Designed miniproteins, single chains, continued (2). Designs and how they scored, part 10

Each design is a single chain, and the fold is of that chain. pLDDT is the mean over its residues in the fold that is shown.

## One batch from the design tools (miniprotein)

Design m4318
Fold by ESMFold2-Fast:
Structure m4318 (fold): chain A 69 residues (1-69)
Amino acid sequence: MKKELLEAESEGSLAVMLAYISGMHELADRVSRASQEALKTYQEGASDEEIRKAIERTREAVREVKEAV
């Protein structure tokens, strides 16, 4: 789980940079928010299932950036 979270956070960081460079500030904010919620879910000791869902949400936001640029 922690490795999957770290990978999703890394992907999210790159997607945020890509979105900002492309002038897509709203998409950058969406990825940043999803990434922050995933970290918060992990830090609050949520279940593995909840953490996985938060990671999937982050990856969905990353996909939206890749499709839009």
Scores: mean pLDDT 81

Design m4319
Fold by ESMFold2-Fast:
Structure m4319 (fold): chain A 76 residues (1-76)
Amino acid sequence: MSREKVLEAVGYSGEAVEAAAKGDRETANKYVQKALEIDPEIGKLTKELVDAIYAGDEEKARELFNKLKELAVEKM
């Protein structure tokens, strides 16, 4: 997989997390979908992270964020 596509998916993941933190579910879901279209694995972890943020599960959100960073590095 190209490094450029991984970076684009990670960019959309970041936008989704920022929108989720602001309570903008519509924007968060849109960016999750964009990440899924480019990289299904990064997109899936992004969705799980966004869901954990909405649930207020700070520990799970932290673990998912670390898994997402690890996956992105492995794909580059």
Scores: mean pLDDT 84

Design m4320
Fold by ESMFold2-Fast:
Structure m4320 (fold): chain A 109 residues (1-109)
Amino acid sequence: NLVNNILNFLDAVQDSDFDKINKLLQTKITGEELLNLIEELSNKPEFDSLVGPSPRVAALVTLYLKSKGIKTLSDENLKSIVSAIINKYKIPQSEELNLELALKKLLQN
């Protein structure tokens, strides 16, 4: 289940569990490298509409999806991922469309 895998990855990042992060991404990444990648992604223009925790969460989700070679998402999967993120991080429902558009754009690049 793609949504559950993303949520497991987000939990591993929150817990700073680098053994689990590296296993889920199928790569060897340090905490410094992960922070630099999040910063780089969060500074993209596609993030300018996002507020609060949304830019960092969108960056992490994008990193996970790209690590799996996922270049496109079905509308159903995109909505399911965004709904799960909103619920997990208590993000305002008004951010739902902005998150969907940002993730869709970031995956295309």
Scores: mean pLDDT 80

Design m4321
Fold by ESMFold2-Fast:
Structure m4321 (fold): chain A 69 residues (1-69)
Amino acid sequence: AETKEQYINKVVNAYLTLKSQFPQASPEYLEKLRNFTVQEAVVGLMERFGLPEAEARRQVEQALKNALA
């Protein structure tokens, strides 16, 4: 079964892959993409792993920040 950490990593990797396919993407496009990625991951974490919304959001945002460091 997929773990919480594997799910978060999968979502982060999908974001990075999409970002890499649009190297000339505007900051506005990247912000929109990031927001959609966070919203999708939060819902997935709540539904599949039973995380509260605030905790799911915190973990996804932290993982994205770490990946972009």
Scores: mean pLDDT 83

Design m4322
Fold by ESMFold2-Fast:
Structure m4322 (fold): chain A 77 residues (1-77)
Amino acid sequence: MTKEQIEIQKEIQKLVVELQKILEKEGIPEELLAEISEKSKSLEEFVEKIKPLLSEESQEEVEKILKKIKELEEKLK
């Protein structure tokens, strides 16, 4: 793994933490989030499943975070 790949993975991890903070603000139970995560094959699928549980503003923030994660994942290829 290169230094660049390590930096990208750290950025992805930071974005995942930001996503978790948004979900906590929405008051979604951690148990429900774990259950949806377990049933989701990808982060994109997870986001699509949780979007109906979020406010319109949080849906926009989550979509922006997902797009950034996907862009970073493409750089790892």
Scores: mean pLDDT 78

Design m4323
Fold by ESMFold2-Fast:
Structure m4323 (fold): chain A 62 residues (1-62)
Amino acid sequence: MSEAEKEQLAAEVRRQAEALGLSEEQIEAIVRDLRKALDTQSIADAMRYAAARVREAAAEEA
């Protein structure tokens, strides 16, 4: 996977997290975990993990 592709996926996850009202610190942590997962896991598994983290963090702030 190219660095540009990783950045595009990270930007999409960041946009979704911002829309849900997550803090910059939470967004940064999720994006870092996503980038690490994309190096070691499939895109589907990495994205599923990131989506779960976003939803969990949003629920904690609700």
Scores: mean pLDDT 77

Design m4324
Fold by ESMFold2-Fast:
Structure m4324 (fold): chain A 65 residues (1-65)
Amino acid sequence: SEIDQAMQQIAEAVERLASLIKEVKRSGNEIEVWLSEEYKEEAMKRFELAKERLAALGLTLKVYE
Protein backbone atom coordinates (compact mmCIF):
# COMPACT_ATOMS: atom_id res chain seq x y z
CA SER A 1 0.00 0.00 0.00
CA GLU A 2 1.01 3.64 -0.32
CA ILE A 3 1.25 3.96 3.46
CA ASP A 4 3.51 0.89 3.70
CA GLN A 5 5.75 2.29 0.95
CA ALA A 6 5.95 5.67 2.71
CA MET A 7 6.77 4.00 6.04
CA GLN A 8 9.52 1.98 4.35
CA GLN A 9 10.99 5.18 2.89
CA ILE A 10 10.91 6.80 6.35
CA ALA A 11 12.58 3.73 7.89
CA GLU A 12 15.37 3.91 5.30
CA ALA A 13 15.78 7.65 5.94
CA VAL A 14 15.96 6.97 9.70
CA GLU A 15 18.76 4.43 9.12
CA ARG A 16 20.78 7.07 7.25
CA LEU A 17 19.88 10.00 9.54
CA ALA A 18 19.58 8.23 12.91
CA SER A 19 22.02 10.62 14.61
CA LEU A 20 19.97 13.61 13.37
CA ILE A 21 16.57 12.34 14.57
CA LYS A 22 15.32 12.67 18.16
CA GLU A 23 11.79 11.20 17.76
CA VAL A 24 9.33 9.96 15.13
CA LYS A 25 5.54 9.58 15.56
CA ARG A 26 2.80 8.46 13.18
CA SER A 27 -0.95 9.13 13.30
CA GLY A 28 -2.99 7.95 10.31
CA ASN A 29 -1.57 9.64 7.20
CA GLU A 30 0.54 12.09 9.25
CA ILE A 31 4.20 11.47 10.11
CA GLU A 32 5.93 13.78 12.59
CA VAL A 33 9.72 13.94 12.99
CA TRP A 34 11.67 15.80 15.68
CA LEU A 35 15.28 16.63 14.84
CA SER A 36 18.29 16.53 17.16
CA GLU A 37 19.95 19.90 17.83
CA GLU A 38 23.11 19.20 15.79
CA TYR A 39 23.07 19.42 11.98
CA LYS A 40 19.34 20.23 11.87
CA GLU A 41 19.83 22.32 8.70
CA GLU A 42 21.26 19.33 6.81
CA ALA A 43 18.45 17.12 8.13
CA MET A 44 15.81 19.70 7.13
CA LYS A 45 17.07 19.78 3.54
CA ARG A 46 16.82 15.98 3.24
CA PHE A 47 13.37 15.87 4.88
CA GLU A 48 12.04 18.59 2.54
CA LEU A 49 12.65 16.18 -0.36
CA ALA A 50 10.92 13.37 1.56
CA LYS A 51 8.00 15.72 2.34
CA GLU A 52 7.41 16.39 -1.37
CA ARG A 53 7.48 12.68 -2.22
CA LEU A 54 5.14 11.74 0.65
CA ALA A 55 2.71 14.54 -0.27
CA ALA A 56 2.41 12.96 -3.74
CA LEU A 57 1.16 9.80 -1.93
CA GLY A 58 -1.41 11.75 0.12
CA LEU A 59 0.70 11.69 3.30
CA THR A 60 1.71 14.62 5.49
CA LEU A 61 5.24 14.87 6.89
CA LYS A 62 5.83 17.42 9.66
CA VAL A 63 9.38 18.21 10.79
CA TYR A 64 10.11 19.93 14.10
CA GLU A 65 13.37 21.45 15.37
Scores: mean pLDDT 71

Design m4325
Fold by ESMFold2-Fast:
Structure m4325 (fold): chain A 71 residues (1-71)
Amino acid sequence: MYTVEVEVLDADGNVLARKRVEVDVKDLPFAISELIQELRPVAIETGGVLHVKVYDEDGTLLFEKTFHVRL
């Protein structure tokens, strides 16, 4: 089982919002998409960035990406 975490960060790296789910590998793309969709309005409203992290069963960071949201 994999853990997906998406955060909205401000310019100083402070966490403004965070969502986390645990999913099977087959559901990973869907879980990532859903969390991004839920937090995208917060990032737009605050002028923040989206920070996506994926962890394996042992808590090892497998994937990390920060990206800006466009209107």
Scores: mean pLDDT 80

Design m4326
Fold by ESMFold2-Fast:
Order: structure tokens, then sequence, then C-alpha cells
Structure m4326 (fold): chain A 107 residues (1-107)
């Protein structure tokens, strides 16, 4: 994920770096180990991000959202930063969907 590699160079936030690194690692495993298509590699990056978000508390999730917004504001014309933010947003959305299912299972 070239977009994630660029975002990783532009941020110093440890939480955002952890999410980006998880996405890159998941995408690399999908591409090299499974021979997956570009679409499957993209989806794997989303799931890598999701796994990190699932381990975060509410304060950490809010901090991550703010750091992503700050990165977009700092680099508004950087297409790779925009692409990275979209993948991160999808990973967050999937994590929230998983939490909603787990919340129902506790009832």
Amino acid sequence: MEAFEEAKKLTKDPLLLRALEAGIEAAEYAREVTGATEGAVYVSAIFGVMQVILGLDEEERERLRKVIEELLEKYPDNEKVKEAAEVLRQGIAFAEAVRAVEEKARR
C-alpha cells in the first residue's frame, strides 16, 4: 500500500503509525502469500486496520480520528494521504460494525 507508506512518512503519532503498519503488513501478506488480486489486497489492508481499532478504547479511537483529520488538513492536495484516510475510515467502520454485533451477543 503506497498510500499507507507515504502517510507513515508524514506522521509521528504512534497510534496512527500502528494502524498504518498493520494495514501494510496485511496487504503484503495477501499479495505475496496468497497471490491475491489488487482488490483483495485493498480489503486485507482494511481488515488489518480494523484489528488495531478493535483493540482501542474510546479515547484512543477519538484521538486516532483527530490525528487522521489533522493529517488531511496538513496535506489537503496529497492524493496518497486522501487514499490512506479512506482505507483507515473503512477499517474504523468495520470495527464499529463488529462491536455492534458483539454488543448484541452480550444481551
Scores: mean pLDDT 81

Design m4327
Fold by ESMFold2-Fast:
Structure m4327 (fold): chain A 78 residues (1-78)
Amino acid sequence: AARAARIAALQAQAAAASQAYEAGQLTPEQILAVARAVADELLEQARAHAEEYGLDLAEIEEFVAKQMAELEELIARL
């Protein structure tokens, strides 16, 4: 996706979370949505840097996937 579209998606998620917080309606689903959007952008940056510097991208991707799965389980228990 184009960088502008990714930034717009992050801004939209942040705005929605801010409005929900102001209304006293911030939900676990909104927290998870923001976390997923941030993780996607970080993975794109990691892919670019890992390829440039010869880092083990598969190890980085596996680590991020495990952290996201753990967060999803924690949110589901709330």
Scores: mean pLDDT 71

Design m4328
Fold by ESMFold2-Fast:
Structure m4328 (fold): chain A 113 residues (1-113)
Amino acid sequence: MRAEEEGKEAEKEAEKGDGAGAAEEAGDAASEGGKEGTVEAAEKAAKGAKKAAEGAKKAGHKEAANGGYAAYHGAETAASGDPRKMASGGAAGAVAGIGGATGAALKEGKPTP
């Protein structure tokens, strides 16, 4: 539920042209899946992250889309049922999401008024 809601929010942010926000939400979804330590939670996180990545790609935010897809793969790794991979997959997905957000911010706009 929570990871799927975060995936929906990431897609909305991507549609607004906020690729950085979309990538961050995708990373959060992957991280939540790993923290819950259950296959069900990780699968929901993967679904949310994939939606966020697709939304970012459709909006033309290539860096955010790359971060979102990395978060999706991290969440899928977390869904493997291997406790060590579940924890590391969630963490890797969160880091990838942050990276995508940073890249998007650098390329899409400069917040230096």
Scores: mean pLDDT 60

Design m4329
Fold by ESMFold2-Fast:
Structure m4329 (fold): chain A 86 residues (1-86)
Amino acid sequence: AAEIERLREEGERLLKLADEALDLGVNASKKLTGEEQERHNEIAREIMELAREIAKTLPPELKPLAVLQAIQKLREEGERLLREAE
């Protein structure tokens, strides 16, 4: 028991992380407050960890492409976990 609930929680967490990363990415050109910048850095750290592995096969100039790819993978994994939790 509770295994389905754990899968749902993990899926929701990944989807929220991906959605917040997209929102912060879209607003990257805007001036952020200190609190918003700290949350942005935390989310960016996780995304950048995944993007770093992708970027190892890409030139540094294409780093934004690797970040978008990492966000998409998190979203796909989150959706898959939620479907399995049903």
Scores: mean pLDDT 66

Design m4330
Fold by ESMFold2-Fast:
Structure m4330 (fold): chain A 65 residues (1-65)
Amino acid sequence: SEEAVEHAKRLAEGLAEGLALASGLPPSEATVEVEVKGDTIIATITAGDKVLVKEFPLSSLGSPD
């Protein structure tokens, strides 16, 4: 679902802001990439030299459209 992807992207953007701030960087220096793999959305978050990968199962985001 496009809504589930947008929801996961918003969650990942919040994590990216947190990671940037924890690294002493402005939130604009963080990047987020999302990929859908089966029933899971994988977000890759980069802030400076730090990388965080988060998985969002679609079952945790509610039913797809």
Scores: mean pLDDT 77

Design m4331
Fold by ESMFold2-Fast:
Structure m4331 (fold): chain A 80 residues (1-80)
Amino acid sequence: SLLEEGVRKAQEGINLIKQGKYDEGIEKVLEGFRLLLEAGHLDEAARLVKQAIDTLYSLGKKEQAERLEREALRLYIELT
């Protein structure tokens, strides 16, 4: 299902971020976020993208966190 795929991709992205693979992780989080938005799972989309953003900030990756915030907001506006 789109919910299962979106959650899986977002979790994979968060795990990549935790491993120091920031750009790959952000890309996977955005893939999962897009799938969740397209499927109408707005609460799950918001929760997972916030988790990824919070993780980036906790790792001192402010520029990457701000990039993810901007790209997630863009997808939300375009897809909802």
Scores: mean pLDDT 90

Design m4332
Fold by ESMFold2-Fast:
Structure m4332 (fold): chain A 59 residues (1-59)
Amino acid sequence: TALQQMEQARQNARDTTLSLLEQGLLTVDQARDMARSYESLDLYPEADGLREAADEYEA
């Protein structure tokens, strides 16, 4: 379903972003800025994944 594809996009964005944060290749602020940019492009699943990764990394 379309919902399953959106969920996969969210998870892929989260996992990729978290990996970059853990490697020090991306900052939390950069991840949050990118999430806002993705929302402006109506890429909501990707934006959600980026925010989830940033929140998880700060936890």
Scores: mean pLDDT 86

Design m4333
Fold by ESMFold2-Fast:
Structure m4333 (fold): chain A 100 residues (1-100)
Amino acid sequence: MREELEKAAERGLEAGRNGDRAVIEELEARYRAAVAAGDEALAVAYLGAGAAAKLLLAGAPEEVAREVAELGIKAAEAVEKKDYEEVKKIEEEMKKLVEK
């Protein structure tokens, strides 16, 4: 599972660097499909990948985008463990990065 989450994150980062809006839209579609399927861990991973891509498109530093993508992976792992306290902590960390 982590390999799949890492591939989603790297795909999002590459799409953001290259301005590939079609790949970003695909990541958003995969997020919606995961939510509809009840796969909350996969949904959170695609949400993080899409957010990282959008940050790069907006001109955010690559370091910030990579941190957002990694937080998405951590949130997905926390959802798999049903550790919703850790998910909330990760959400607060993501908000701080996006607001900066």
Scores: mean pLDDT 80

Design m4334
Fold by ESMFold2-Fast:
Structure m4334 (fold): chain A 75 residues (1-75)
Amino acid sequence: SPLEEEARKLKEEIDQLIDEARKLNLPSYYLGLLEQAKTLVDRALKDPDPEVAREAIETAKTIIENLKKYIEKVK
């Protein structure tokens, strides 16, 4: 499904960001946010309510976008 494809892509992005954050020795706080985003994606895939699932995916995307911007600044 489109939601499953989007979730898979988000998980791949999160894993890449976790790897990059570790290489940059970012504070554990940022790694925690990335793990939280991953958990939101996993919960969305299991949620029977498609609106709640979509909201969780959009929340995870917002976390990822903000962390991408932060990582680009500290590179």
Scores: mean pLDDT 83

Design m4335
Fold by ESMFold2-Fast:
Structure m4335 (fold): chain A 82 residues (1-82)
Amino acid sequence: SARAEALLEETEEAAKEYLEYKEKVEKDPTLENINKMIAAALRLIGLIFEAGVMAKRGELSEEQVERIKRLGEEAGIDASGL
């Protein structure tokens, strides 16, 4: 579905932003970098929860589920329940 494709793209973007700001926080722990890291983490968590709902409805392919699981694991967020 169009939403499944969009969800994957949004999840990849959120994971990339989270990892980018996590690295920035490790090098320079400014309040700005910390806030952006937290915002990206919350977005990623929300997208993974939406993916879990879609997976239970059979709206995600096995390939899409595995891709989201890998993105979650790379970010250190538990997506194993998908």
Scores: mean pLDDT 82

Design m4336
Fold by ESMFold2-Fast:
Structure m4336 (fold): chain A 98 residues (1-98)
Amino acid sequence: SFYEEMERLLERLEERLEELRRRAEELEAKYPEMEEAIAELRAELEAAEEALERLRRAIEERAPEKELTLEFATASILLAGVEFSVRRLERQAERLEA
């Protein structure tokens, strides 16, 4: 039950990461002037992907609930950071079009 719930949560986080990655790629393609900020965003995306991979392994190995909760919290925090950065860069891009 708990592991099945964690698998569903992981799937949702992975879908959200994929959406954020697509939005980052759109920004990179359209706004070359934002290269440095996009490079920082790519590092954040990589950190989030690594955290989700750790969570997936912990679920597969049926790690203790405390460990799974910590890995989930870490992945969620990193993913929230990526979303914040994507939204910030999207707002900056809007100003470049004005």
Scores: mean pLDDT 88

Design m4337
Fold by ESMFold2-Fast:
Structure m4337 (fold): chain A 85 residues (1-85)
Amino acid sequence: MSEEEFEAEVYLALGEIYLAVAKLTLSRPDVTKEDLEEAKKMVDKAIELFRKALELASGPLRRQAEEVIKEAENLKKEVDEKIKE
């Protein structure tokens, strides 16, 4: 594993943690507008981390980064719609 590959994997793992926290927040029965705003920040941080992974990654790891960015962008749209409701 190269240093760039290791850094890409670390960014992917951190992004996945932020994305998981956002998903858990959205699954709560008592979600407030403040909770939704925090979830949005977590998703934005996940996207930032996944984009850093994408810059460093190649081959299968790059494809994984592209897929999780797509997932995070879709979740961001869901959060934005819930904030508007």
Scores: mean pLDDT 84

Design m4338
Fold by ESMFold2-Fast:
Structure m4338 (fold): chain A 69 residues (1-69)
Amino acid sequence: EWEERIDELVERVRKAVLADKNATPEQADATAEGMRADGERLRKESPERAVAHLERTVDAIEAAVKANN
């Protein structure tokens, strides 16, 4: 189910941002909401493209947070 996969990716982003000692919970929530909005928009065109895009975005955010810490 594409909705479930998008939910998983959104939660991964929220946790990744929260792991950054310089980020606030509000910033983590805002990033997660932005990711969900992008996922929902892209899913209407292509669920496969939506998931692929979100996976790349999550990987990039996780890498950036790791580099920042």
Scores: mean pLDDT 79

Design m4339
Fold by ESMFold2-Fast:
Structure m4339 (fold): chain A 59 residues (1-59)
Amino acid sequence: MGTVVFDDGTTGTVDKDLTGKNFQVVSHEGDKVIVEADGKKAYISGAKPAIGTTGKFVS
């Protein structure tokens, strides 16, 4: 489990390691945000940035 900081200043958590990957919000699903990183999808919780927002993974 790791932390992600979005460019809008919101912070969420992810159960997938996104170290070194560029990711962007592609959709929302209920209380979760779906991001795509290096061709794979991950679920972020605790933040709901707009579709198209980019972010950084912090370990």
Scores: mean pLDDT 78

Design m4340
Fold by ESMFold2-Fast:
Structure m4340 (fold): chain A 101 residues (1-101)
Amino acid sequence: SRAEAAAKLFALLDDVRTLLRQAIEALEKGDKGMVTRLMMLALELLDQAIGIAASDPAITAQIQALRDRVRAAEGQDVEGLREVLAFLEQVQAAIAAQIAA
């Protein structure tokens, strides 16, 4: 159902949020190898989210925009990763509004 798909999408986005927070902590500690691994895992979860959202072009576009920002964040500083976290919150709000419509 649409509600079940929405629940799975929000769970994946919450997992991405956790990975991004861990990536910020790893970057603050200078562990660039851990940042790379966590960012790769975040991209894999976003690819799964795109697959779940495939029937809804508006939701798919929001998740693709988030994936592009995560990919572009490779080599960025702590502030760059925090901007990606803020964008994730905006994407979650946009998806919630689209599901409610």
Scores: mean pLDDT 85

Design m4341
Fold by ESMFold2-Fast:
Structure m4341 (fold): chain A 67 residues (1-67)
Amino acid sequence: SMEELEKRIKEAQELASQLSLIPSSERSPLDSAILREALFAVSYYKAKDYEKAKEYLDRLEELLKTR
């Protein structure tokens, strides 16, 4: 649903905002990958490309499961 997508995007945006406070040199490779996927998800959502937004949210969730 759109409400579920909006919730996932808000969570991705909050996570991206928090990770962006850590300098890239001090960020783990995994955290940098998480930040990248989160930012892509939010960007596609703002562009109203909801299929791409969901793709990047799914990639984000897989990264969050790894460690």
Scores: mean pLDDT 88

Design m4342
Fold by ESMFold2-Fast:
Structure m4342 (fold): chain A 74 residues (1-74)
Amino acid sequence: MDALEREVEDLISRLLETRDPDEIRRLLQKLVDLGLISEEQGRELFQRLLAARTAQDKVDVYRQLATLTGLVGE
């Protein structure tokens, strides 16, 4: 596993654990800066994470993040 893959996994884990909107925004901005998601995707994910209330909502966001970052899927 290279350094980028490890950083992405750490960012996703922190996004799923945090409830702080400022930390969510910061972590999503790092994914944008790494070129893994667009600014628009980052804004959409920010809104989804703020709205996530159940374990299933978090799983759905995780799947989207993992697909966009290339950790799972194609």
Scores: mean pLDDT 74

Design m4343
Fold by ESMFold2-Fast:
Structure m4343 (fold): chain A 61 residues (1-61)
Amino acid sequence: SAELQAKLEAIREEALAKLKEAGIDPSKPYSELSEEERKTEDEIFNEAAKRAMELLEEAAA
């Protein structure tokens, strides 16, 4: 649905905004990031994935 797509896109945009706030360039390869940057990126994307999964589960119910 259009509403589901909009919500999923909002989760993606929020994750990218958090990366920029943390000073991480989302266009850089993961292998070129510092250990601290990798940890921060992993935490941001794991949270985004969790939110997306919860949203998809609610839509399927």
Scores: mean pLDDT 81

Design m4344
Fold by ESMFold2-Fast:
Structure m4344 (fold): chain A 60 residues (1-60)
Amino acid sequence: SMDDIELEKLAKKRAETITEVVERLLESMGIKLTPEEREEMYRNIYKNILEQMKKARLEK
């Protein structure tokens, strides 16, 4: 549905922002992510955001 496309786009945008914030936090703690680890983190954040958004719509 159109709602699913909209949620996906919004989830990607939020995941990018959150990934950057977490990356900076880890860097401040002396933890450097590899490109692969960063990509995995982004995907996990994206999945979680999307799931939360869908669950919120379902449970209202």
Scores: mean pLDDT 83

Design m4345
Fold by ESMFold2-Fast:
Structure m4345 (fold): chain A 91 residues (1-91)
Amino acid sequence: SQRELFERAEKLVKEGFDMEKARQAAASLPPTERNRLVMDALRYEAEKRGHKVEESTRFGLPTLKTPRLDHDELAYIQDVALVMAYLKQES
């Protein structure tokens, strides 16, 4: 599942995964798929923190109502999404 993919990706990021490999995997994906992985990572992080997540449409695009993350938290979620891309490719 996407949640299991997220949880596995989090563990790898925290264990010092080779982010160059993750970036290469993500670069092979269309921008829409990369954005979907970031949205999934944001959703699962918010749910993990006990926050209710609402998916809505803004300016014709799907969006998530999530708590504000700081710059370091956003960088972490981006790294998790990159590793999710790698894990999808290796599966």
Scores: mean pLDDT 76

Design m4346
Fold by ESMFold2-Fast:
Structure m4346 (fold): chain A 86 residues (1-86)
Amino acid sequence: TEEELERELEEFAEEVEKSGDVDALKEKLREQAERVVREGLATPVALGILQAVTAPEIKAEHADLPREEQVAIMRERAAALRAAMA
């Protein structure tokens, strides 16, 4: 579910922040992006995952940023994508 995707991403990002294993985060985001596409999810978190996979700088920033800032970035990306779809 979308809640599971959000939870898994947040938990994994927290782990990467502690360990510094950015490559593991990249792999996890790729797997989640595939699930988002397969299941047709279009929630803010799902859109954020897609953006994170396509922008390496965003992935690095997510590892360093507090959760609150990560959510803000995802919401901003989701808003832009929704506007493009309208």
Scores: mean pLDDT 57

Design m4347
Fold by ESMFold2-Fast:
Structure m4347 (fold): chain A 98 residues (1-98)
Amino acid sequence: ASPLQQKALEEAKEILNKEPYVKAEVNGNTLTITMKDTSEGHHIGGLIKERLSKIEGIDVEVNGNTITVTVKDDPAAQEALPKAVKEAIEEAKKLFGL
């Protein structure tokens, strides 16, 4: 991954790992988000999926309790990734009282 891809993925990872219901790891150009098998984990994961899938240059795959996010070498997608993750978490907290 490019330095800008790595920075965007690491910033998103740091935001996610502050939350008790999800765990995030970075490998190359991919961010892996593991949700706890709780309503809170699924609500946060659902909003992350919805928001990130709308961003051009970001690919989102869901398999069970795992969300895999791949960011392309696109500066706009790289800038949008950590912002969209933060907004998804904040929206989940507002909607579900987290």
Scores: mean pLDDT 83

Design m4348
Fold by ESMFold2-Fast:
Structure m4348 (fold): chain A 77 residues (1-77)
Amino acid sequence: MERTAETTVPADRALEVAEALGKIGASPELRDKMIAEVQKAKEEGAKYVKITLTLRRNEDGTLEVVEAKVEPVEEPA
């Protein structure tokens, strides 16, 4: 079973949120990608960023992050 989790945050808080979401069960590679995308958006002057995670639940109840997307936005959604 896959679920999506989505959040939109001010760019100045986006790094903190990305780090917290990465700790949920993202691989180091996905976490680093997400952090880099947030930093790039902030450096390019984005006011807000939208972070979308795709989560898959294993039979043992653990969650794994299978995809992460970071998108700069002009206003909160």
Scores: mean pLDDT 73

Design m4349
Fold by ESMFold2-Fast:
Structure m4349 (fold): chain A 68 residues (1-68)
Amino acid sequence: TAATLAKALAAAEAGQKVVEEKTEAARADPVHSEERTQEWLDEVLAEAAKTAGEEAVAALKALQAAAL
């Protein structure tokens, strides 16, 4: 599980930074940026589910909820 947790943590950290950046961009242009941010987050969640399992998905969903 250490390898799975390492991947989950790396994915969550990368996702958190990008979500923060995209949330800031969406705040400046909510109509055009929001859909792109949501689509990207959906892709990251799908990839995390395949590579790190439910723990990574839960962490990324928590970040998405906090950012959106």
Scores: mean pLDDT 64

Design m4350
Fold by ESMFold2-Fast:
Structure m4350 (fold): chain A 87 residues (1-87)
Amino acid sequence: MKKKELELTLDVEDAKKLQEFSDKLLTALNEGYDEIKLKITVINATEEQKKEFEENLEILKKRAEEAGIKFELEVEYISKEEAEALK
């Protein structure tokens, strides 16, 4: 069993690029990973951006499942102050 774990931190501007990221992720999954765990931290997102982000994540999850790969997803929303503390 080969598992890939990814941790991704995005500011509000980068959230729009999730769809492009999903294509690269699916390519990596096809390279022989049986499971993928994605932990995403979003910094300073509005409620509208959170909704758009979650919709894109559902598409990503569906693609991974269609490829026969177990997909685990964690999403965390943090403030700008919390992001500064993580440096």
Scores: mean pLDDT 68

Design m4351
Fold by ESMFold2-Fast:
Structure m4351 (fold): chain A 61 residues (1-61)
Amino acid sequence: GAAAAEAAKAASGASDAAARLAAQEMYRGNGHLGGAALVSLGGATPEQARAGVEAAIRAGG
């Protein structure tokens, strides 16, 4: 949801669009695709993408 996207954006520094796509993929159970979206579309490093995915999981649970 929106909270997961916002948490991913804050933790990774990725764009809003990339964070929203990452949150959608995580909602589908595709955490690896969420991380890839933060890197490929959001400009995040792999380390920042990992932090973004973790933050989104925490916000969504």
Scores: mean pLDDT 72

Design m4352
Fold by ESMFold2-Fast:
Structure m4352 (fold): chain A 75 residues (1-75)
Amino acid sequence: GRNLRAEVTSDVVPSGEAVVRAFSETSGLGALVSGPGRGTLFGLSGMRFEEGAVEEVDVTNAETGETGKGTVRLY
């Protein structure tokens, strides 16, 4: 995995800029992306990590335990 810069939009975490560690699994299911330290977790559909792409994700707020949907834009 590598550190990526991303913008996150969701109802369950504050929207804004995040630095996330991305890693991919075998294509078809998605991938997990987590932030450093306090760890916001994202599930990505379709396993596409392209610069400037907008990905629809499932988001877990690590502080509250709340889950919901959101989008992530990779830079």
Scores: mean pLDDT 53

Design m4353
Fold by ESMFold2-Fast:
Structure m4353 (fold): chain A 109 residues (1-109)
Amino acid sequence: DVEARREEIERRAEEEYQKLTEEQKQAIEEAVEKTKPYAEILEEDNTREVRLQLLALTLVEALRLNPELEPIVDLVREQLALELGRPELTREELEAWAEEAKKRAEEKK
């Protein structure tokens, strides 16, 4: 049941959010700031594909800044897998999407 699985992911996300330290929250904010220039360059390409690639870029950067964010990154991956109907969506694919976001921004410059 997709709905029951969505509820489970939401519950786990709430639990992980409650466990976030100030350092982990700062890492997320810093990742958003560092990826903001890419979002600004790609603002005209506001498609679902580009938004997913930008989200992946921010998640990969957040994990690089604080590896303890892995549980929340995995929860976002599971949520995306459920919404896209791709249960095989891997972290390696998220990294590939992050690289694609950088490539799109570089080609647009």
Scores: mean pLDDT 77

